# Designed miniproteins, single chains, continued (4), part 88

Each design is a single chain, and the fold is of that chain. pLDDT is the mean over its residues in the fold that is shown.

## One batch from the design tools (miniprotein)

Design m15058
Fold by ESMFold2-Fast:
Structure m15058 (fold): chain A 56 residues (1-56)
Amino acid sequence: MTEEQLRATVEQGIAERRRQHPDLSEEEVERMRAQGLAAIPRTLADQERLEEERKK
């Protein structure tokens, strides 16, 4: 997956949470976004490794 796709997944998760919890605070949204974005480099590395194993 691309970095753009992972960022889109983070934003979709936030939108879904806002829909289920209309009273969700701005601080909580920012924290979720920061955590999601911080996980992207590790997620990309894990996916690249799995793709290499799948292609062998």
Scores: mean pLDDT 74

Design m15059
Fold by ESMFold2-Fast:
Structure m15059 (fold): chain A 118 residues (1-118)
Amino acid sequence: GKVTESGGGTVPEGGSLRLTAKVSGFDGELVGTNWFRERANGGAEPIASTGTPPKSTGRLEGRATGSMDKAAKTGYLDLRDLRLEDTGTYYALAVVIDPETGLPRFAAGEGAPVTVVA
């Protein structure tokens, strides 16, 4: 299976972006998408988890919202009121239930770069 991320780019401070993570090549139910950010100076941090209810955490709490479309096997991350320090690469980790085993499978996206400019 594969997770294809899109929607990254350059955005002005105070702006917003939607990142998309499409899951393909898995015969299974999409049950969650967890989003992480890798900073330019290294280190990864959890940003949001999708599920019921969606949850955001850390520095982007209240400014990042995770969601998903189960039928389309697609996860979303909505980013709002972006700050210069929110610049980084955003990674999706999709959680899919394998119909043959009933066990969760994990697939990571390649990352979507987001650059916030003054």
Scores: mean pLDDT 80

Design m15060
Fold by ESMFold2-Fast:
Structure m15060 (fold): chain A 90 residues (1-90)
Amino acid sequence: VEPLSEEEAELVRRMVRLILRFGDEGKLSEKQLEVAERLAREAGLTDLGVAMIRIAGAVGLVAQKNRGIEPDESEEAVREFEEELRRIVE
């Protein structure tokens, strides 16, 4: 069995790109990672797809922290992240 369908792979790529962009902007925290995992499962991603989203979130947050940027746990940053991810999965 192939790891991901072409449709799921495309969705994962779009979600990963958004997650890494938020990390580059210094807007990631554990709350955004939880939102990403939840939305990935709601979108019907396989366990492999969800694992790839988790890895992207962890990489983005670690890279952000290594640059000395504190996690952004603000309601505004979490909401902006969820709204942009929902536009990808809907």
Scores: mean pLDDT 83

Design m15061
Fold by ESMFold2-Fast:
Structure m15061 (fold): chain A 91 residues (1-91)
Amino acid sequence: SLKEEVEKVLNKFVETVKKLSPDGLASEEQLIKAGQIVFEENPNLSVDQTIALGLFVLNVLVLSKDGLASEEQLEEAKKITMKEFEEYLKK
């Protein structure tokens, strides 16, 4: 389903960010690098998956008060993004 494909790509993004930030705190630069890696490794991303990644990054930035995102904030941003997509799909 579209929901499963979106969740799969968000999971890849979160895991990529975690690998780039072994100290458990991801900077904006590390988020940008993770995005580049995900796009390079997944050249056939759908429009919906691309929009979901954009929403995810915005949600991470909103949650990271000092410009550094913890693993818990990355997981929370993923949950928020999935809820936003579930609401979008009901329309």
Scores: mean pLDDT 81

Design m15062
Fold by ESMFold2-Fast:
Structure m15062 (fold): chain A 84 residues (1-84)
Amino acid sequence: MIEEVIERHAEKVHELGLSGLEERRKALAEVLEELLGVDTSDASVAELLRLAVEAYLKESGTTLSAAERAEVEADIAAYAARVA
């Protein structure tokens, strides 16, 4: 799920030729709205990814261990740094 969100965001940014942080954030917000139906109005890239993960976990009924949550948070931070 998170990999699919990341890939779709990357494709949309590339397709639109976006280079600014605000436009990349909007592209990610649109992908998340399309895939998960989450509210993205004032969220940062990292916050959007956290919302996407929490929505996925809630819908799938999955519970993560502390170690698994740490890995997800590291992945979110790595992606947010790459996009920013």
Scores: mean pLDDT 63

Design m15063
Fold by ESMFold2-Fast:
Structure m15063 (fold): chain A 74 residues (1-74)
Amino acid sequence: SEFDEKLREGLEALAAGDVEKALELFEEAVKASKNRQERRQVALFLRYGVREHASLLSEEERERLLAFADEILA
């Protein structure tokens, strides 16, 4: 699905250290989500990706990504 594809691409961008592209793709994944469970999944995978790739991210970038995850769950 478009949701699964955008979520995968977002995680790949995050693994490459491309924060701007990751945020764009995760936002597209949220827009492609059909329900609350899928939106929650984006936030959980985003948090996981930030944790796994913390060494590639500045403090400000980590805060921005985690703030977006919190926004998705609000």
Scores: mean pLDDT 86

Design m15064
Fold by ESMFold2-Fast:
Structure m15064 (fold): chain A 74 residues (1-74)
Amino acid sequence: MLSDEERVERLLEILSSLSPGQARQFLEEYVEGELEKNVPKERLIAILEKIRERITDPEIAAVVDEKIKEVEEL
């Protein structure tokens, strides 16, 4: 099992190589996969918030913010 810090680093590396549309698709699949593994919603939000703090691309940052809101509304 990856630590939350290792997950954040890996996700940042992936997101930095993607367009906003690709990032949205990737995060959708990522969140669905983690929910299927019974990862708590609160833990997913914490991981996404840590990514948001470290993302430098404002368009990718907006995609992450949108995904955090969607997960909070589940």
Scores: mean pLDDT 82

Design m15065
Fold by ESMFold2-Fast:
Structure m15065 (fold): chain A 75 residues (1-75)
Amino acid sequence: DKNAKIIAQIQQLQAEGRLSAAQAARLIAQIEAGASLNDILAGSDVHTAQLLAQIVADIYQHAVDAGREAARALG
């Protein structure tokens, strides 16, 4: 499940102190409510959008180098 992997990465970023508990809970609630990653990115600040882009890149290892380059281009 793509959403389960994204939620796990958000929880990991919270555990590492890169996201607050409130930010992590809000992102997870949006994903569980069926919001697309594109909608979440469009409504997020630049820092949160960069973190979400890194999560997507890390999940899709087949395009890891391309995904990391795209994430840098976003900010």
Scores: mean pLDDT 70

Design m15066
Fold by ESMFold2-Fast:
Structure m15066 (fold): chain A 80 residues (1-80)
Amino acid sequence: MEAEEKAEAEKVRKALEEALKQAKELSDQGDNRGAIALLERAIAELERFKEEHKDLPLVVEEAERAIKELRKEKERLQAS
């Protein structure tokens, strides 16, 4: 993997980690609506990042994986 692709993929992983952490903090405080809204924003940001890096397949794959994980967490909170 080129250094550029590796760096961009790392940004996706960091964004996922931070979004999940912030959503958990909000959920732990009883703010499930705030957590869901934050996850929706993070998904939208990753969708834009994926579009901006559509020529980097490894970055696209990482972004799609991150979006899937964020959607699963959102569904878990909505089911609660």
Scores: mean pLDDT 84

Design m15067
Fold by ESMFold2-Fast:
Structure m15067 (fold): chain A 84 residues (1-84)
Amino acid sequence: LQQQLQQQEQRLEELIREKGEDHFDVAVALLRIGELYALLGRLDEAREYLERAAEILEKHAAEGDKLAQAQLRAVRSLLDDLAS
């Protein structure tokens, strides 16, 4: 899990440089990092990454991206689970 986390954090930095902070692929990387932090029991870090992913996905979902709408629902479900 920790090795996968480091790989995803490096990919996130690359995606931000190549495609910009608000790109759909950046939101997917943030979601994966958030899921990995949750699996590690690091719930505060998980929440921070999932909230950032949700912010980007909300923008794309509002523009009619059905994949972003599906991912946003998943992120909101995970955030709800972390709140309990």
Scores: mean pLDDT 84

Design m15068
Fold by ESMFold2-Fast:
Structure m15068 (fold): chain A 66 residues (1-66)
Amino acid sequence: MTRKELIDYLRSKGINAALLATYVDHPVLAMYLNGFESVEELEEFLKPDIEKAKSLGITPEDLVNE
């Protein structure tokens, strides 16, 4: 999965762009995320963070375009 593909996917799920940047640019998290074979595996792993972002009112409309 490319960085842009990851950002576009998580953006569609309502994850804030700042959180996406933190995940993709953080060395440990970037390595871990790049280990996933499918978007569904990534989504299940990130589900707690996605749900937390939604509870904070973060929606796709709040995301910044790349």
Scores: mean pLDDT 54

Design m15069
Fold by ESMFold2-Fast:
Structure m15069 (fold): chain A 99 residues (1-99)
Amino acid sequence: MEDPELVAEYRKKMSEAGKKAREAIQKAREALENGDVDSAEQYIKEAEKAVEEMKKIRDEAAAHTDNRLAVWLAQMIARDIADFEKEIEELKSKLEELK
């Protein structure tokens, strides 16, 4: 029913994807501050790819409907995705102002 080793694997994947998203968002923000539109656009795309990786992890964890820890983790991942998508939208808005 509950598999904590499976949940640990998803947590590791989520941590790696989340780190990629955070690093890409930070680099995009720095590029925008410097007026580097091309680099900012590239880093925004990298952040979006990391969020898509998180969505896959969320969906895989949520598919284990009899594993309450996996379902709970999927809910936590969904919240983190929403936060990252909000930051990405703010970066896209700033990018359009520079175009």
Scores: mean pLDDT 85

Design m15070
Fold by ESMFold2-Fast:
Structure m15070 (fold): chain A 77 residues (1-77)
Amino acid sequence: MQTVTVAISGVDSDGRTWSATVTAQVGADGRVGAVITVDGKRILLSGTLAADGSVSGEWASLDDPSLTGTWSGQVVA
């Protein structure tokens, strides 16, 4: 398993945008995952790394299961 640093942005359930730089783990199948903390809340990120270095996926709050959204970004050098 390798790690990549990705610059990502997402949208919450209210249409508000957020952004982060995250060190994510990459599986052999190209799946990426991370857990981040935003304003004291834990957010699970899950997605896929494409061959061009783009990443995209879904996020869910571990503290409120009704809060979900999508995210996208790219691997940073």
Scores: mean pLDDT 75

Design m15071
Fold by ESMFold2-Fast:
Structure m15071 (fold): chain A 80 residues (1-80)
Amino acid sequence: MIEVLKVETEAYPTEAVATVEVEVNGEKLVFVATTKIGEKEKVTLERETESGDKVIVEIEIVSTKGGKPEAKVLKLELKS
């Protein structure tokens, strides 16, 4: 009933951005996490569905100087 549809990363001059798309009960939620270039950071984001369920996503972003950033979903939780 909850699933990750897509994880994408983009590098900007001073920032790395991770976009995570999640589907919950047919509703699509988009989570965006940012970190500074050269850092490894864990970001926890929360969103609420139209029905009032809480969706919690923990994303690890690893960016290196001159490299493409990598993102991984460490935790995906649905709380009703």
Scores: mean pLDDT 80

Design m15072
Fold by ESMFold2-Fast:
Structure m15072 (fold): chain A 66 residues (1-66)
Amino acid sequence: MRVTTLATHDWESGVSTVRDLSEEEAEAEIERAVREWGGERFESPEATFVRDASGRRSLAAKVVER
């Protein structure tokens, strides 16, 4: 089954989360992070990344098969 693994990290609190989401749920979370953090979306062959303008928070999304 194809899922998107979404990982977030907050460098100030040291909190990390990892979630398996549908493609639609992952895209919604990526768009929310870009909007709310004021960061930019970066795409690579292996993953999509979002970082806020301060560099405090990051998000990485990777499509994987279970």
Scores: mean pLDDT 77

Design m15073
Fold by ESMFold2-Fast:
Structure m15073 (fold): chain A 84 residues (1-84)
Amino acid sequence: EAVTVTSGGLTVEIEVEEAPGSRVVRVRNLGSQPVTLPLGNPSSTQSLVVTNLETGETWTIPPGGGTSVTVPAGGSLTLKLTWV
C-alpha cells in the first residue's frame, strides 16, 4: 500500500511493508523542497528501533516517544522499524 501526502506543491509517497515484529517504510519526496515527517512510537511497553537501510544508521525511540526525519527534495528514505 502507498499513501500520498500533498502540502502545497510538495508531494510525498509513503509505502509500508508489514512483517512479524517489524515494518519497512519507504518514503519518496517528489517535491522540490525538503519535507520533515514525524516518526512516533505508539507502543506503551516496547522501544522502537529504527534503521536507515540506505546508510545503516540506527536510533531508538522509547515507548510513547517520537522523533522527526527529513527527506531531501527529490530524495528517498527507507526505514526498518523493529519493536523490542
Scores: mean pLDDT 74

Design m15074
Fold by ESMFold2-Fast:
Structure m15074 (fold): chain A 73 residues (1-73)
Amino acid sequence: SKPLGDGTTTEGAQKAIDVAMSERDPERRKLNLDISIGVGLMGLSVAELAGDDDAKQQSQAGIDLLQDALSKV
């Protein structure tokens, strides 16, 4: 499944980045990206507990995209 606007998938991560980048306040952009990274890390932990390698790979890729975006804000 493709969650809405979070770090658990690359599509979700990209939506979260797009929403964050639409925010005019740089502090709110950073906060929105940080929250999305937190959601992605939770998704990664759940996937690890479930032994779902595909979900782990997607969550890690989403987290990587969000961390890259955060480093540029």
Scores: mean pLDDT 79

Design m15075
Fold by ESMFold2-Fast:
Structure m15075 (fold): chain A 94 residues (1-94)
Amino acid sequence: MIPLSVLINSDDLTPIKEEIERLKKTVNEKTYNFYSKFLSPETLKRIKDELKEELIKPVTVLAGSLELFFRNMGLEKAAEIAVDKVIEAAKSLE
């Protein structure tokens, strides 16, 4: 069972920001196309509208991978919280 309280109450976005920066250097079109299909059209639009162009692909890959992970565990609310945390971490980047 994933401790949802840790995801909700964690004020440390540093690990998420570090993973986004890593993905900026490693994400490719195939990885983006694979993980983007696990996100809703509404979430994809939110990422595109709220984030800088350079963050769209890495954030989509990270959010999509977390959505896939939590859905495979049957934890839809944890997926939503994780995706929101990723987008908020990305918005706090320059």
Scores: mean pLDDT 75

Design m15076
Fold by ESMFold2-Fast:
Structure m15076 (fold): chain A 71 residues (1-71)
Amino acid sequence: SEEEKLLKEAEELAKKMVEAGRAGDNATLRELRKQGEKLLEEAKKISEELYKKIEEMLNKAQREGVRLRAL
């Protein structure tokens, strides 16, 4: 389904965001954030619940990357 596809893409994006955040790779983070915005726009067109799930996943990844960078 489209929902399953977007959730899988969000999962892979989240993993990349954590890695780039840990490395302090701001150029890659900027591109990943653009990809995240596109995923959120697509999710919002499907349902508010899917949008919330993907938003939370990406926000969690961003927080984790910042946390790991600070160590």
Scores: mean pLDDT 86

Design m15077
Fold by ESMFold2-Fast:
Structure m15077 (fold): chain A 80 residues (1-80)
Amino acid sequence: DKKEELEFKVEALADSLASVDASEEAGYEGAISLAEELREKGFSDEEIREALLETAERLRKLGKYEAAEGVLRAQEELGL
């Protein structure tokens, strides 16, 4: 299921970044890697955009604002 894979990838990245109290730069790099992986798997730009926004929102809910800012910067720079 495409939706289940996307949700799993979002949760895995958010939880990984949260577990190490990741910096803004690490959040950015993680988001770029996720976007590249999803693009290779045939996800659309809209699906990738939603995945990055959901990753940032999950990080905010975990109190990880710097990593969330990095994810959002990646979304902006990718033109998503």
Scores: mean pLDDT 88

Design m15078
Fold by ESMFold2-Fast:
Structure m15078 (fold): chain A 83 residues (1-83)
Amino acid sequence: LVEEARRLVEEVRALLEEAARAFLAGDLETGLAHARRAQEAAEELKRVAEELEDEELREELLREAAEAVAAAAPAIAEGLAAA
């Protein structure tokens, strides 16, 4: 579970980075596809995190995912505003 949760955090970050790059490049379709996959991975992370008995680790992993979203948000917003 811990290894799975950490893998999902990395997947969310990678997908958000791909989405941000696509939006900044003006590729709205690719950006939306990556953003949707990131949302699905984040939902799975939440479910896996709820199964973790270590409350502190759960909070850490969810915080890392939230920080990845916050880091990508400005680029996604700029790309969407340009459309």
Scores: mean pLDDT 77

Design m15079
Fold by ESMFold2-Fast:
Structure m15079 (fold): chain A 56 residues (1-56)
Amino acid sequence: SLAERVRALAERDLTAAGVLLYLSGHTATVQQVSELARQGRLDEARALVLETAARL
């Protein structure tokens, strides 16, 4: 499933997880993740990706 793939990527490659969410229509979430990552808040960015995957 999309959720399983996003979760697996979030642990290994946060950028790839973000791209998959973007291609799947989660544009607003990806913008938030990108902003957190730009600020160096990588743990929060990853947590948001995983939280989003849990709702898929």
Scores: mean pLDDT 84

Design m15080
Fold by ESMFold2-Fast:
Structure m15080 (fold): chain A 68 residues (1-68)
Amino acid sequence: VELTPEQQAILDALLKQARYWAKTLPREEAREVLERMLDLVAKKYNLTPEQRELMRQRLEEVLDEELA
């Protein structure tokens, strides 16, 4: 379950947006926005199922962190 440097850069950008939306939006709406963004990124950059799941887990960690 490894990301290429370009995929890691994409994940870093998504994580920044996730932190912003976690603070700004209700949790359910933030999760929906992130899930849609992740789906778009996965299709556009041809992510493997493992890479997609890794990114999803990282995004969920950010949402949980902001909730705490």
Scores: mean pLDDT 77

Design m15081
Fold by ESMFold2-Fast:
Structure m15081 (fold): chain A 90 residues (1-90)
Amino acid sequence: SKLEEKAKELEKKLKENPDIRKKLEELVYAQRLALSNNPQLSQQGQQKIDEMSDKQKQALDYIKQAIKAAMEGKDEEALDYFEKALKLLE
């Protein structure tokens, strides 16, 4: 299907571009810390996000939108947001 083809294309992009994958992992880590129920970890996460570039902040926003769409079963929308995030991390 078109959806499966797009998912495979994005997976291949991450496999072939370790730098993009590392940037993505750093954004996800900062967001995960910011959502922590531990106030010290939450503050560390928020500080990391505040220190991000405008492009990194926009990429993180797209990642959050992708996760939300995926949780709502909107797989095509989720992949579109994820692709937009990866393009900003190039």
Scores: mean pLDDT 87

Design m15082
Fold by ESMFold2-Fast:
Structure m15082 (fold): chain A 71 residues (1-71)
Amino acid sequence: SLAAEAERLKAEAERLLEELRRAVQAGDSTAMHAAMVRLSEVLRRLEELARESEEAKRQLDEVKAMIDAFF
């Protein structure tokens, strides 16, 4: 279902933000870049799902809030 896919994408975003935090602490620019690229891909997929699913929209909004809290 679209909701299940959105939940998986949110979990991936949470993991990527943890990887990004560790990369920032380590000064690993390659790992930072890789995590940011993957995170942007997750956001693009969530935005597509959000057009067809209210639950996916909620997951997208939560991921955006997590990103805002990170920066």
Scores: mean pLDDT 86

Design m15083
Fold by ESMFold2-Fast:
Structure m15083 (fold): chain A 82 residues (1-82)
Amino acid sequence: SDEDIEEIAELEVEIALLLNPELTDPELLKLMRQISKQDTRDDIENDPEGAIERLREKKKTYSEEIAKLVEKTIELLEKLAK
């Protein structure tokens, strides 16, 4: 659903801010959300399983705090892929 795609974009921006807390420009954050939404739509249409696998791989490289946000993104992608 559109709501799940928006929630993924919010989670990805939150992850980006945890990794780069200097990212406070509203225009940049808006652009990041738009890119995230488009990437999610493309992934679901073309290769949802590959997108999920890439996130599982990235999750292994992150702190527990960030890994929890990545896990939420994976759960939403799995829901969208059904």
Scores: mean pLDDT 87

Design m15084
Fold by ESMFold2-Fast:
Structure m15084 (fold): chain A 98 residues (1-98)
Amino acid sequence: MTPPSEESRRKLLLEALKTIKITEYLLSLSEEERQEILEALENGDGEKIKELEELLKKIEEEAKEEVERMEKEGLKPEEIEKIIERARELQRELAARQ
């Protein structure tokens, strides 16, 4: 298979890091805390939704900073693949707990 372009690799890395950070956050919560978030989203609790949006924005900013740091240090394709695989493993773990 043709390896992905450098731009495509950066995009995949950013999405994988965001997924890892979000999933690790959700896995750190109790079942009750996760349910509270779902209920806030379903009921349109503007204040709670705003808090979640601020958290997601912070996670995205942290992921972007990590990508920039990795690019500055020299991105290795094998490291990107490991991060993508870690994101998939965490998503499967979260699904299994629901």
Scores: mean pLDDT 76

Design m15085
Fold by ESMFold2-Fast:
Structure m15085 (fold): chain A 74 residues (1-74)
Amino acid sequence: SAAEELREAAERAKHPVARRGLLGAAEWVDQGMSRDAALGVVGANLGGDPAALRAADPEGTAREADRAALKGGA
């Protein structure tokens, strides 16, 4: 499921803020939000690229979330 893919991305993420953001996105998806909308919110909060966060694989999503969190100082 989309929520399970986001939880996998969170486990791959290294930065604590990126991990929490992706776990929050998974919770929003479980509550009926689309994956794209949830990752749009993560991108806005981290200062990340929503398109890169919406990568097809959890590794790509985790890498962008980590990069955004590190750069933003969040």
Scores: mean pLDDT 82

Design m15086
Fold by ESMFold2-Fast:
Structure m15086 (fold): chain A 84 residues (1-84)
Amino acid sequence: MKEYTMDELIEYLREKGASDELLARLEQMKVDEVVIKLKRESEDPDGLAAAIIHYLRDKVQSVPGAVPEELIDESVEMELLSTK
């Protein structure tokens, strides 16, 4: 299990070959207090990026645009780091 900040995660996904459109969406949704824990490495960086976008839309507020439900990878565990 490895923890990523939003900036580290975007760089990781870019290196894995995620699409520029999904990376741009993640940049628009960036929250400094979010860390994402990956249960395992994903062979589908676009699916992983889409799952994270969907998680952020659900947890922080709705963002324009739709993420297909079928792109959500159940191998990914995402956790919002709560700060006081």
Scores: mean pLDDT 59

Design m15087
Fold by ESMFold2-Fast:
Structure m15087 (fold): chain A 97 residues (1-97)
Amino acid sequence: SLKITLSGPTSVKAGEDLTVTVNVSGTDKPVKVFVEAYDKETGKLVARSEVKTVNPGESVTITLKGLTKPGTYVVKAYALHDGKWYKGDEMEVKVEA
């Protein structure tokens, strides 16, 4: 089955870029991926990355900008494969003042 794995720092300073790594397994063709950051307290989308293509057996680094407010954020990975969207791993990131 398709698996989308997300890894990266668990904290970042307010206003700094957050760079995360997305790995996709369980597929034999390229997959388009992106990540979104949600404010954990409000559930609001605060940042969305550009879309990148991951080849089978590869990982891609994706940068999130716009994390300017201190708080806890949930970063979620998404993939488009065979015309279907897959929700992948999520991780919590603390944005520190």
Scores: mean pLDDT 85

Design m15088
Fold by ESMFold2-Fast:
Structure m15088 (fold): chain A 104 residues (1-104)
Amino acid sequence: MTYEEILRRLSEAEKEGREIGENRDLKTLEEVRDQLLEYQARVAALDSEVFAALVNTPPTPEALARLIWEHAPSLSPEALEALLALAEARVKLTAAVEKLKELK
């Protein structure tokens, strides 16, 4: 997986999050939150150090893509997939919440 592919996926997640917020799709937002909690538990179980680094990283596509790119060579395919899924959920949730705040 290239850095550009990781960044593209996270940027797409941010766009989807903005659309959820704009549409006030609270059901989908709740589903994203539940997925985030599930992925957090999975990543923490697979690699607690990478999980700690992720939670201290800004929830932007650029910052999370850099984190994933830097750690990718040391991660198992399972841990990398879980980390990417967690990052996508975190970006999506953050973008949706920020968009909802703008509409008030």
Scores: mean pLDDT 83

Design m15089
Fold by ESMFold2-Fast:
Structure m15089 (fold): chain A 73 residues (1-73)
Amino acid sequence: MSEEELLKQMEELLKKLIQAVNNKDYESFEKYYEELLELVDQLQDASLEVQMQAGALFTSAATLKVSLEKELK
């Protein structure tokens, strides 16, 4: 509900995404990545500060996705 709580949920999802990459668990990664995209969408009308923090978290997740896809060769 609060923007701060949504950002904390995004941080927890990012931790789960990192764990999925470390475990080479592509299925769990896809599920958490989709959840993160939904949270980013919900924060589009938030303050600029919150939008910038959400954008940074999403960029980190997108980088992890590219890294995982490269591992799949």
Scores: mean pLDDT 81

Design m15090
Fold by ESMFold2-Fast:
Order: C-alpha cells, then sequence, then structure tokens
Structure m15090 (fold): chain A 87 residues (1-87)
C-alpha cells in the first residue's frame, strides 16, 4: 500500500532527524536541536494523518496495523528527542 510506504518513509526520516538532534545536543546547538524536535513532531502528526486516511479508505487490516506500528516507533523517537532537549 502507498500509505504504508509513506508511513515507513516518515519513520526513516524521523530516525535521521533523531541522529541529527543527538549531534546538535552534543555540539551545544540548542536552537538546532529545538528545530529538529519540531520536525520530528510534524512527522508524527503527518503519520497520524496517514493512519486516519488509511481508516477512511478502508485499507486492509494488516496495512492499518503496520502504519500503527510505525507511528508507535515515531512516538518513541519523539519521547527520546524531547527528553534529550529537556535535560
Amino acid sequence: SKLVEIAEKLLEETKELLKELKKAVKEGDKKKAEELLLEIEVNLGLARIVLGVAKIVKEKEEDIKKIEEYIEEIEEIYREAKKLIEE
């Protein structure tokens, strides 16, 4: 499904953003770290929109579940990123 592919791409992009955020924190670039956290939050929002669309168009249960799993991984990345900035 194209919606599964979009959700997977959002997860992969979010993983790269977390790597950049960890580097920004290590380098003391607080402004860049905050901007990267915002990008991670936007990707989480976009992944949730993709899930909403998948449910409206009645995608296969297996595909909906896969999108939900990708969202859970993005949520974990968001929590890690937020904790790194708040510390």
Scores: mean pLDDT 90

Design m15091
Fold by ESMFold2-Fast:
Structure m15091 (fold): chain A 66 residues (1-66)
Amino acid sequence: LIEEAIKYAEQGDLEKAIRLLVQALQKAVQEGKIDEATYRAALETVGRNPTPESIIAAAKAVEKAI
């Protein structure tokens, strides 16, 4: 999911990249790997500035936290 989100962001398919990132974040919260604050911060960053760079940065941050 995270790797796929990065790939779609690099391809410029921001809608698909954001959807996959949100799914990965929701699963990570459900599995207890990240907290609600980390989840909200990532969504806020991507929602406010939906660029390939912001999506990739958020995905990598979640990957390191997992």
Scores: mean pLDDT 76

Design m15092
Fold by ESMFold2-Fast:
Structure m15092 (fold): chain A 101 residues (1-101)
Amino acid sequence: SSDAEQLERIRASLKELMEEAGFPEEKAEELLRLIERAQELEKAGVTELSEEELEELKRLVELMAEALRLKMEKYGTKEEREEFEKKLPPIIEETFAALEK
């Protein structure tokens, strides 16, 4: 899919999450902006992230995790939620470590 198509699908999913699960509009707007920024960095062929770019990508990961947690709370089973909460922190830590190196 094109980047524009991906952004539209994500926007639709976030709208649903805002309307049905109370995800904050300000966080949804920030998440969309950061996804667009990540797409720009990928297209530019950036091989080494600046401190500002690193913080933007870390913030993107945090907002994605928050949105996914809320989606899991709304639609997931108890077992799926428990597994998600056990697996998510190590994945975030590993992702942050990879971005920082």
Scores: mean pLDDT 79

